# Designed miniproteins, single chains, continued (3), part 103

Each design is a single chain, and the fold is of that chain. pLDDT is the mean over its residues in the fold that is shown.

## One batch from the design tools (miniprotein)

Design m11797
Fold by ESMFold2-Fast:
Structure m11797 (fold): chain A 81 residues (1-81)
Amino acid sequence: APTPEEIEREIHVSMVIMFLSVLKRYTPASEEAEKAIEAILAGDAEKAAEYTRKALEIAGYSEEEREKWVERVREAAEAVA
């Protein structure tokens, strides 16, 4: 059976990918959001952070909110790697 820590990592990664998928479908940031998802799945935390920051800027998020999501995305990519 999966451990609580494994379940929490899976939920975190899934929620972050779902968030970026919503941005991809419903905002002008579709290309940047797609590249962020690809970077997460590749375990590339720096590229995931870069594309997420760009996607959130295009989507109209504040700098403070962008950095909070960028941190979550970095953690998700590091969890995959």
Scores: mean pLDDT 86

Design m11798
Fold by ESMFold2-Fast:
Structure m11798 (fold): chain A 85 residues (1-85)
Amino acid sequence: SVLEEVEKEYEAKGYELKYKFETESEGVRTTVLSFHPKGAKPSTGVGVQIDEETLADGKKRIIVTTYERSEDGKETVSVEEYIVS
């Protein structure tokens, strides 16, 4: 699953999962994950939000939003969208 792939990717990069939260509203399941580099300061890390929506044809639209903060305070945001059957 996309969730398992995200968790494995950040574990392989030397990050540890610090927070996981799931909620569901208006037909959208949202999973929020927070990863921190092992031994790093709390000000650095990666947040990932996965929004999963079931479409009328039974396919799923999955939106992955990644929020990264580096030690120098630089923030980046990326968004990827997938349609899966």
Scores: mean pLDDT 79

Design m11799
Fold by ESMFold2-Fast:
Structure m11799 (fold): chain A 68 residues (1-68)
Amino acid sequence: KVEQLKKELEEASKRYVKTINDLEKRIKEASKDPEQKAKVEKELADTRQSLRDEIRKLVNELIEAEKK
């Protein structure tokens, strides 16, 4: 149980690092278009928030599993 949650947390972290890196590349490519740059920057902010929420949920589940 605990080991599975730790693996899920590691996998989630790796997936989001890749997504964030891809979005940062798109921001650099969109440097000449302010509308596209703003859109990609918003996607990056939303992705970071989603990552925080997912990791927090997994950490809470891990804490609960360790109690039981």
Scores: mean pLDDT 76

Design m11800
Fold by ESMFold2-Fast:
Structure m11800 (fold): chain A 67 residues (1-67)
Amino acid sequence: KKREEAQKWLDEGRKALQSGDYEKAKEYFEKAIKLDPNNKEAWKMLGYAYYKLGELDKAYEYFQKAV
């Protein structure tokens, strides 16, 4: 199911954030959003990953999606 798969990628993204692997976190959160685009937590986490990578324009765009 899409939600279960999205949750798996969201959890993997959180682990990547905790380990400082912001590129991997970005990829995992993008996968979660593709499966469940209404998951505001995933949009917020994706924005944070882009912020950590210095991609400020993308970070702001994705933070807006989380509201």
Scores: mean pLDDT 82

Design m11801
Fold by ESMFold2-Fast:
Structure m11801 (fold): chain A 60 residues (1-60)
Amino acid sequence: SPVEERLAEARKRLEEAKAEYDKVISDPNATQEQIDAANKKAGEAETEYLRAVRELERAR
C-alpha cells in the first residue's frame, strides 16, 4: 500500500540520516556547521518516520 511504501521510505531515510550523523560526529575535522546540518537532517527524518508510523496505524 502507499502508506506502507511511505513508511519503508521514511525508515530508510532515517537510517541513512543517522549513519551520516554518526560519520560526521566521528570525524575530528568536522565543522560545527556540518554537525548542525547532519543533526537537523536526522531530526527531520525522525519526524517524517513518526508521521508515517501514525498514518499506517490509523490505516489498520
Scores: mean pLDDT 85

Design m11802
Fold by ESMFold2-Fast:
Structure m11802 (fold): chain A 140 residues (1-140)
Amino acid sequence: RRKDLLQAARHARDARDHILRIPETGVEAAAEAVRHGADTTVLLYRVDRNVGRATASVFGLFAGWAYTLGAGAEVAAVIDRMAEDPLGAFAAERAREGAREMRELYERDPEEAERYGKEVAELAQHVLDGVESWSSREAE
């Protein structure tokens, strides 16, 4: 638990830092945020299933937005890699659902998808900061 939470917090910090760089480096930052976000999500499922499930939903929506930014190949590869772990399979299923929802929104209304994607990125930052804060409390 504590070891998984510490690792989740490290990946959460990296994911958040890459989300903050999306306006500057675009697709590259989005792809890195998806990689670290996936690791954070799987590790959180090992710490607490409810927290993992909530994080997987936010991660899926974010991954779908990253797809619309051009990171689709990385999003697919990361989610497939998540599915290879039994706990990661639960996260991967929710991530695929969220990514599909965002992609379908982008195909219908690209401007609304961009607006919603930015809201999801802000929510993701708060979730990731919460993981780091939780880890700090467990560590004193």
Scores: mean pLDDT 82

Design m11803
Fold by ESMFold2-Fast:
Structure m11803 (fold): chain A 62 residues (1-62)
Amino acid sequence: ELLERMRELSERYQKLKEEGKTEAAEKVGDHLARARQAYKSGNLEEAEKHLDEAEKIIDEAE
């Protein structure tokens, strides 16, 4: 489930970059990177929080 969310948000992140929404894309990229680090560490709650923040930024930028 978290891996599927990471995939979907990564695709939306790439679209923001292609559309030139640089500030939003950088913030999303940081949260996605932190979510991946937390997931690797087994901290699923931390990973989920970062994915929620990334999704919020994407929704506001789209």
Scores: mean pLDDT 82

Design m11804
Fold by ESMFold2-Fast:
Structure m11804 (fold): chain A 85 residues (1-85)
Amino acid sequence: MEEELLKLLLELIKEENPEIEEKAKELLEKLDEASQLKILIKLLKEHGTHKLSEEELKKLLKELAEKAREAGKEGLAKVAEEEAK
């Protein structure tokens, strides 16, 4: 579920900016889930999206943080909570 959310965020970014897709792909291959989430959200906020509002993104991040914490993934939960602000 957490991995599927990271894939969803990547899809939202790449549909609106092909240049971001290339950068995100290279970064995702080398990074842990928490670092991947932080970068994907930074790119999404920086370039925006027409398919997901800022409020919807914050809601998804809060849900991700809760699920990550329940799964014992404290690093991922912390990034999701910080980015939801």
Scores: mean pLDDT 67

Design m11805
Fold by ESMFold2-Fast:
Structure m11805 (fold): chain A 65 residues (1-65)
Amino acid sequence: MLMLETSASMIAIAAIVYGMEAKISEKDGKIHVEIYAKTEEQLKEAEKLKERAEKLGIEAEIYRL
């Protein structure tokens, strides 16, 4: 859905603003966002973004670098 794609992009942009890397992908019509955190502070922000994504129906995964 176009609205979910826009929401996923906003989450990815928020991650980048916090200094993290983010990727958006799609599988079987499901939007996924991957967030890559390097510090404990970034990890906490990534966890908040994951919660926001899940409330919007977007699958989110956090990876520690």
Scores: mean pLDDT 79

Design m11806
Fold by ESMFold2-Fast:
Structure m11806 (fold): chain A 60 residues (1-60)
Amino acid sequence: SMELREEAARAMAEGSVLFEGLSEEEALKIHMEKTEKLSDEEAKRLLEQARQGIAIAESL
């Protein structure tokens, strides 16, 4: 779904800001383009992985 892909893109963008030092706008644009090419299942897995990475980073 479009909502799932947007949510995955935002989570990945947040990770890119935290780990790669990209701007929020640049990260969102890159990940929005990548996630629109994914299946719903791939987007769901990506979202879960991104959320785990962010949670670990925020705990440090």
Scores: mean pLDDT 75

Design m11807
Fold by ESMFold2-Fast:
Structure m11807 (fold): chain A 68 residues (1-68)
Amino acid sequence: SLEELARVAGLSLKDAIEAGTPAEEAARKVVEGLVEKYGLEAARRIAEEMLKDEEYREEGELLLKEIP
């Protein structure tokens, strides 16, 4: 589901940042992976879905900045 993809993407971004990856670099890598696997429109929808969840709002904002 879209909600599940948003949760997985948000968790992946949080984990990368906690492991010491700079936020912008981590967000770019997550976006690249989502675009490669699901396409640009789906990547945008996943990031927008994260904005609806208070827990992942900041991560969603970071991903949207890296979406072309």
Scores: mean pLDDT 85

Design m11808
Fold by ESMFold2-Fast:
Structure m11808 (fold): chain A 57 residues (1-57)
Amino acid sequence: SVLSEEERQRVLEGARRALETLPREIARGLLMKEVEELADVDPELAQELRRLIEELL
């Protein structure tokens, strides 16, 4: 993966904050776009982000 462990943690923390603070529909749309963008760069992180979205939304 191109991303460091610290960068991966920041992505996941950012996602958690978005899910806690934004309206559900907006958070889902923004984070699903991020999953698609990450799928080409870090497929494992993209999968973790997708699981987080499904768990919290």
Scores: mean pLDDT 79

Design m11809
Fold by ESMFold2-Fast:
Structure m11809 (fold): chain A 59 residues (1-59)
Amino acid sequence: GAAHALRHAEGAKQAAEDLKAPSAEEAIRYAEQGIEAARRGDAETARRYSDLASKALGI
C-alpha cells in the first residue's frame, strides 16, 4: 500500500543522503519523486521511483 511505498522511498532517500556521492544526487531525486507519489496515494508510481533510486545507488 501507499504507507509501505512511502517507507521504502524514505529509506532510499536516507541511503542516498548517507552516501554523499555524486551519483547519490540522482538517487535522491528519484526518492523524492517516490515520496511525493506516496503522499498522493499513488503506491505504484512511488514504488517505481523507489526502485529507480535503489538502482541508481547500486543496491
Scores: mean pLDDT 76

Design m11810
Fold by ESMFold2-Fast:
Structure m11810 (fold): chain A 67 residues (1-67)
Amino acid sequence: SRAEELRARGERMVENARKTAEKSTKDANEVMAESFRAAAAQSAGDPVRQAYLEEAAKVFEEEAKKK
């Protein structure tokens, strides 16, 4: 389904971003979440891209809340 494709895209984007943020502290996860939120806002003309960017932002937000 379309929802499954969006989730798969978001998961791949999170994995790629985590490799980039491999020095990852809680702070790095917060910065990544903000970056994906901003990218989603800039992608208003592409609802598919906006959806997976928002999903990626949520994953980083939750990761930043972990101990």
Scores: mean pLDDT 77

Design m11811
Fold by ESMFold2-Fast:
Structure m11811 (fold): chain A 83 residues (1-83)
Amino acid sequence: SDDLYKAYEYYRKGVEAYKQKNYEEALEYYKKALEYALKAEDYGLAGVIYKNMAKVYKEMGDDEKAEKYEKLAEEYFEKAKAK
């Protein structure tokens, strides 16, 4: 679907920004990827995106947000299995 295509496109851009240590840019791309993944009801991809957002927050020293997004990733992986 168009939504899935956009989710993966933004996810790829987020991963590249993360590799360059452009953490704020990575989060912006991951948020866009998440919007499209959720619209497409791809809960497995949403879980992956949340997990990568947690990694960014960990690198930024925001352990509270890192923990929040790790829990969201776990919830969405479980939601994906329930299908």
Scores: mean pLDDT 90

Design m11812
Fold by ESMFold2-Fast:
Structure m11812 (fold): chain A 80 residues (1-80)
Amino acid sequence: MSKKYKIEGELDKEEAIKRLEEAGYEVTETDDGFIASKDGVTLEVNLKTRTATLSASGNIDLDEVTKELEKILGVKLVPL
């Protein structure tokens, strides 16, 4: 299952990547942002559109993952 979000708040790309890597995510940079993956969760961030797509395999609670990512990134993720 996947959910799309609007990113509200200031998000610095380099700081976000560092915080995600410290939280155990594998991060790949893209021209428009980054992709972070951990334990069957994938987060795609587009900094040009200020949107994020969160995808998870199996019975992962996306709402709990979203809260954790908001804490890591220091932003609010508002469902689209």
Scores: mean pLDDT 83

Design m11813
Fold by ESMFold2-Fast:
Structure m11813 (fold): chain A 61 residues (1-61)
Amino acid sequence: EKVERVIEAALRVREDLREQHPDMSDEEIEEFARRAGRVAGKTLGLSDEEIEKAIQEALER
């Protein structure tokens, strides 16, 4: 439930940045996606371990 929201936040930012900013590096896009996931996870009260696991799962998709 909460983990999936973190995954969705990271994936949405990744997709949006790839479409809107094609000249942005994959490393920069990944960093913004990770930040979005951390913000969502902290807002939902997830632990740092749960947040990092969710972000890792999102970036593997």
Scores: mean pLDDT 80

Design m11814
Fold by ESMFold2-Fast:
Structure m11814 (fold): chain A 80 residues (1-80)
Amino acid sequence: SPLLDDVITTVKWVRDQLKAGRISIEEAITLLRRLSDLTAPSHPEVSKLLREAAEKLSKAKSKEEAIKILDELIKKLEEV
């Protein structure tokens, strides 16, 4: 679906920005939460995956751990 493709593209962008040090983990969490809220009415499974990833990011202790969480999220979204 166009929405799912846009979500995947956005999450990949967030991962790349975080990896490059252009955004913080806190900013990545905010972006994923907004994306979850936007998708909740039409794509509840996508919304749930985004919300769960944001929760995991809030507990991440390093940038490397945060990137792994985002990579796993991308993989799960591609399996929807």
Scores: mean pLDDT 89

Design m11815
Fold by ESMFold2-Fast:
Structure m11815 (fold): chain A 63 residues (1-63)
Amino acid sequence: SLVEEARSLIEQARKAIEDGDLEKAREYLNKAREIVQKLADSGQYEAAARLAREISELEKKLE
């Protein structure tokens, strides 16, 4: 599912942050954001909002 794909990308981003690969982390988070947009476009607003929050928290670690 799109939700599972986004969760996988978020977990890959977390691993990349732990490994110090901030560029790879940004790539995974960008892909996860694309899926969040697809979820919102399909009316899955609750799932999209939850995933967007997780992505935003990880992006703070990249600032």
Scores: mean pLDDT 86

Design m11816
Fold by ESMFold2-Fast:
Structure m11816 (fold): chain A 59 residues (1-59)
Amino acid sequence: KASPELLEKMMEAGAELVAAAVKLVTARKSGASEEEIEEAEKELREAAERVERLKKEME
C-alpha cells in the first residue's frame, strides 16, 4: 500500500544506486586514484542505504 510519491522516490533511488555502481566499476577498471575509488564506494553505500530506508517506508 505504497503511495505514488514513495514509488517515484524508490525508482529514483534505484536509478541512483545503478549509476553509483556503474561509476565504481568504471573507476576500478580505468585505474582511477584510490581516493576516487573510495568516494565511489561511499556513494554506492549511501545510495544502498537510501533504497533500504525507502523500503521501510513502503511497509
Scores: mean pLDDT 80

Design m11817
Fold by ESMFold2-Fast:
Structure m11817 (fold): chain A 73 residues (1-73)
Amino acid sequence: SARELAEEALRTAMEALRVAPPELVARAIGLVLAAIGVLTDIEFGAASEEEARREAERVLRAAEEFLEEARRA
């Protein structure tokens, strides 16, 4: 579901924030906020299931890529 993808995106973004060096912390915070935004849209019905799923997948991809970058830095 869109919520499950958004929750996974948030977990991944939070992990990225946990391992981020000081210079990447602001970007990690931005990613966490993006995931929270998707969850908020789902919670308040501001997006359809299809729209929320698409956005959650986008944020999850970004979070996974950033986590890899953060771990290399």
Scores: mean pLDDT 84

Design m11818
Fold by ESMFold2-Fast:
Structure m11818 (fold): chain A 55 residues (1-55)
Amino acid sequence: SAEAEAKIKEILEEMNEKVREIVADKSLSYQEQMELIAKVSEEASKKVREIKEKL
């Protein structure tokens, strides 16, 4: 549905913005950046999967 597609797009856009903020944060170590990116990606994937399962 168009509504589900819009929600998925919003989730991916929010994920991309969070990743940009993490990589721009020079106070974080490389290890900390990778761990935060992994967490953000996992959360986005879970949300997208939940939307697809309801279709």
Scores: mean pLDDT 84

Design m11819
Fold by ESMFold2-Fast:
Structure m11819 (fold): chain A 60 residues (1-60)
Amino acid sequence: DEIKKKLIELAYEALKYKVETGEMNQEIADEAQKLAKENKISDEEAAEAVAEAVEKVNEE
């Protein structure tokens, strides 16, 4: 639960910066990917966290 929440927050921050600045914050994206791998988060679960972050960015 805590890991998934952190992944969503990191993805949200990276995407928010991309929308506002036109560039991807790769450092935050890399941190999220590393966290997912180290905690055995599946590709499906990681993709779901990114999808939720995208929805949050669009909701604004």
Scores: mean pLDDT 72

Design m11820
Fold by ESMFold2-Fast:
Structure m11820 (fold): chain A 55 residues (1-55)
Amino acid sequence: KIEEIEKRLLDLSMELIKAAVEVAVTGDEEARKRLEELAEEIEKLDAELKKLRGE
């Protein structure tokens, strides 16, 4: 369901921005780990979306 993946990508992108700001301001190691995990999840969903679209 393409629409569900697109919404999930948007939500994850917003969380990624929040984590990136937290890392920039605080240098928190937990925030860095969260940023990395969010980036990986976004990559997976983007690849899945492209596959569903025949790209």
Scores: mean pLDDT 80

Design m11821
Fold by ESMFold2-Fast:
Structure m11821 (fold): chain A 77 residues (1-77)
Amino acid sequence: MKKEIEVEIEIALARMQVSVARLEVERHGEAALPAAIETLRETIERLRRLLEEYPHPEAEELLREAEEELRRLEERA
């Protein structure tokens, strides 16, 4: 139970971080790119570590979304 709850919390936090990074760039433009890129890189690393211990389809999908968003932001930086 504890591990399962921790996994769900990590996935929820990762979703929030991806959304926040995207919205910050949309709201503040290029000035937000460095912070958004840093946040996405940190989120991707955390999701990769989570998946190494606990394979989860939603976490894998979110990792792919975060990696795609990071690529888009890096193209703008």
Scores: mean pLDDT 81

Design m11823
Fold by ESMFold2-Fast:
Structure m11823 (fold): chain A 99 residues (1-99)
Amino acid sequence: FAEAHNNLGNVYLLQGKLDLAEKEYKKAIELKPDFAEAHANLAVVLAEQGKLLEARDELVEAHILKPNLKEVEDARNYIEALNSGNKEKADEAKGKLLS
């Protein structure tokens, strides 16, 4: 199930296992291409890896699919904070991911 891969990706993200989280979110998207939450979560992982262009593309896709989804808003806030170099805002936004 796509949701099971998304949930496993969330577990790996919480553990800081970025490569494993990326793999699981990509599998969730393979199974359900319109899975806005998985696109938003993948954007977070890609941004943490420094893959900023890929992170932006996934965030745009998530926004097109469901602009008002909490996970899309949380991912956007986190990625924008990372890009601004504001560590306090990034830490605050990261705390709202997966909550």
Scores: mean pLDDT 85

Design m11824
Fold by ESMFold2-Fast:
Structure m11824 (fold): chain A 68 residues (1-68)
Amino acid sequence: SREELVAEGRRLVEELRRLAAASTDPEVRALLEGWVAVLEHALASDAPPEVLAGLLDGARRLAAEVRA
């Protein structure tokens, strides 16, 4: 549901922000901060569920790669 997507999006924004704050690599930090900005904008602008789902998938993959 849209409600579940929004809740997940908010959790992912917090996760990406934590990863950005912990990063010592300016390129990685900029990438994470860019994703946070895009995700926050999508959540604030009531983006279509399909767009939000795609962004959340991308954010999950990025978080996993940064943690690896």
Scores: mean pLDDT 86

Design m11825
Fold by ESMFold2-Fast:
Structure m11825 (fold): chain A 80 residues (1-80)
Amino acid sequence: MKKVLEIIAEYDGVKSTVIVTEGPEDVALGAAKVYAALKSGLAAGGETIEIAAPIEGAKAGAEKFKAEYSEKAKVEIKEL
């Protein structure tokens, strides 16, 4: 069965959610997609975005987001 992750990022009172379904993609490309989706969701004032990416890529994308937004960012990852 394919895994599904819910990634929730909160920054400066805005919450962005990305739902990731496990997909057959390169980890680096998957990380870039998740990172871009989290940033896009925040820029839109908080959105839920659904994408397909490898699970390790999804986690790496969340880590990149947290590193850029530093101590003010909260990132939560849930396996569904």
Scores: mean pLDDT 78

Design m11826
Fold by ESMFold2-Fast:
Structure m11826 (fold): chain A 73 residues (1-73)
Amino acid sequence: MEEVEPLVEQLSSPDPATRAAAARRLGELARRTRDLRILEAAVQPLGEALSDPDPAVRRAAFEALTALAELRA
């Protein structure tokens, strides 16, 4: 199951609310499915989102990356 591609695409949205929502969804999906494909597809885009000008996007990306790191624990 791949909901990852649309969410990764939304991380590049001009709307910061859409970018923040996409980051939160990626973290939720990682926690729910524990699929390593999510980790491989989302880590770099979420890492770039940590440098986003919007603080809500940065926070959502950090929380999502924390969830992704737990997939390897």
Scores: mean pLDDT 76

Design m11827
Fold by ESMFold2-Fast:
Structure m11827 (fold): chain A 75 residues (1-75)
Amino acid sequence: REKLSRIAEHVRKAIETGSPEVRELAEKAFKAVSEGKYDEAIEYFKKGIDLARQEGNEEAAKHLEEALKIVEEMK
């Protein structure tokens, strides 16, 4: 699925640049997406975005925002 591949790419980039805490939230979000639990995934992505921004990591936050947009289109 093209959308899953794009979400995986953005999640990977967020994990590469984020803290261990951001990585954990991104992994939980992607697991929820893979299980079709889109509302749960959206919650984890939002928490990850907020945390990445609090840490000053705009790159990780932007990647999580792009993944969130794609998940919202899958509803």
Scores: mean pLDDT 84

Design m11828
Fold by ESMFold2-Fast:
Structure m11828 (fold): chain A 64 residues (1-64)
Amino acid sequence: SLEEVELRRLLMQAVVDSERFIIEKMKESNAPKELIEQNERGLEETERELRELERKLEELKRKE
């Protein structure tokens, strides 16, 4: 449903925001480069999922 997709979008946005915060803190604490790069790839994947949810939400709004 529209409400379920909107809730998933909100939750995914919170995950993206949290992952960005963690990566920032890792950089501040001079974490290993490989670990930072792995987390940045994870963030990229989560951002792709967020974009997909936003696209799906837009499509659902046009059909209702």
Scores: mean pLDDT 84

Design m11829
Fold by ESMFold2-Fast:
Structure m11829 (fold): chain A 73 residues (1-73)
Amino acid sequence: SLTEEEKEFLLKKGKEAAEEAQKELSKVVSEEQAEEFKKLAIELAEAMAAEDAEKAKELQEKMAELAKKAGVA
């Protein structure tokens, strides 16, 4: 299991990755779609830090559906 420090580190890195992904996605999708991706990516990082595997899977599926609608998957 993850320590509290490891959970905080994963959350920080997940948020940083979400911001970078949003910047790249905004080049190929609408700003609204890029912002939705960022929100889902942050929620995924939080779920992973909480070791909530079911929530993480749900968020990954939702992100995949959004990507398919945006034409990037």
Scores: mean pLDDT 77

Design m11830
Fold by ESMFold2-Fast:
Structure m11830 (fold): chain A 85 residues (1-85)
Amino acid sequence: SSLKEEALKLLEEAKERAEETMDPEVAKRVNELLEKAIEALKKGDYETALEYADKAGKLASAHGDDELTKLLAEAVKILEELKKK
């Protein structure tokens, strides 16, 4: 699915951004959540992928990275569409 590939790309971009822009301890926590989301997405477990991507987005928002929050909001939107199918 092109949506699955798009969600995967957004989650990978979010990992890269977190490493570049966030405090190392926060980046580690965000990336642990994103790794779980990516693994679930690769397995077709859209419910679990959505849960972890949403948790990562909330953590990013709490630490004030608006661009990372927007990337993760777009990934969550795509994951919600994948879950609906």
Scores: mean pLDDT 85

Design m11831
Fold by ESMFold2-Fast:
Structure m11831 (fold): chain A 77 residues (1-77)
Amino acid sequence: MLITDEIIDRVLKEKPEEIKEIEELGKKAEELEKQGAPKEEVEALREKGLKLAAEALGVDEKQLKELEEKKKKAEEE
């Protein structure tokens, strides 16, 4: 299932520290990407964020990664 704002808000109330860490990892990855950092380094940070998000949401990391890839492909159309 796609992650919705409602699910994020619910997890924020139950596990605010985990969500904050996920947001910080995402921002850091974006900053590194804008600075021209190696793709591998940026992807490593994003994968760490996905793993934390999967644990916070109670889903498999693999499922979240697959949904994100599908969303990215649809956006590139």
Scores: mean pLDDT 69

Design m11832
Fold by ESMFold2-Fast:
Structure m11832 (fold): chain A 59 residues (1-59)
Amino acid sequence: MKEEEIRYANRIIEAAKAAPTKEEAIKQLQVGIESLRKNGMDEAAKIVEEALKALEKEA
């Protein structure tokens, strides 16, 4: 379970890194977090949330 959630979170982060702008990357991570929480994947959501916080700090 946890390994699957970690892989899913990393896939969302990788997709966001491919975004053409930082604003778009932030938006993709936010949408990813909402989707993961809606599916009960709270650990994956936390990983994506940490990535979002790190990206916002690089502003």
Scores: mean pLDDT 79

Design m11833
Fold by ESMFold2-Fast:
Structure m11833 (fold): chain A 55 residues (1-55)
Amino acid sequence: KENEILEKIAKALDEGDYLIAKAVKLVEYAGLSVEEAAEKLGVSKETVRRALEKA
């Protein structure tokens, strides 16, 4: 649900986990693939996957 995704982003931002917040926003909210999110963030696909798992 959109509310749950937005809560994940808000929690990550509050905790200072900007990578987690951006990964959730790009993949779960915007619907980008892990590969596309990794390219936009300048990190590996594995880094994006781990960020999503921590969210």
Scores: mean pLDDT 79

Design m11834
Fold by ESMFold2-Fast:
Structure m11834 (fold): chain A 68 residues (1-68)
Amino acid sequence: SRLEEMEKLRAFLESIPGVRVTEVGEDELVAELDLDVASQIGLVLRLIGDFPGFSVELVGNRLIIRAR
């Protein structure tokens, strides 16, 4: 279900050093990243591969993830 996928996504993000989930909605998560640019890009690519039901946007050091 979408709720279970959102909970898995949140748990995954919160497990990563340098990632802080700042907002949790039904269909959207926002995280602040304390990571270098290469690590930010690596995280985005991993999210696209592992969570294909979500869209991922990187805006500065903020990661915005929305359910499709």
Scores: mean pLDDT 84

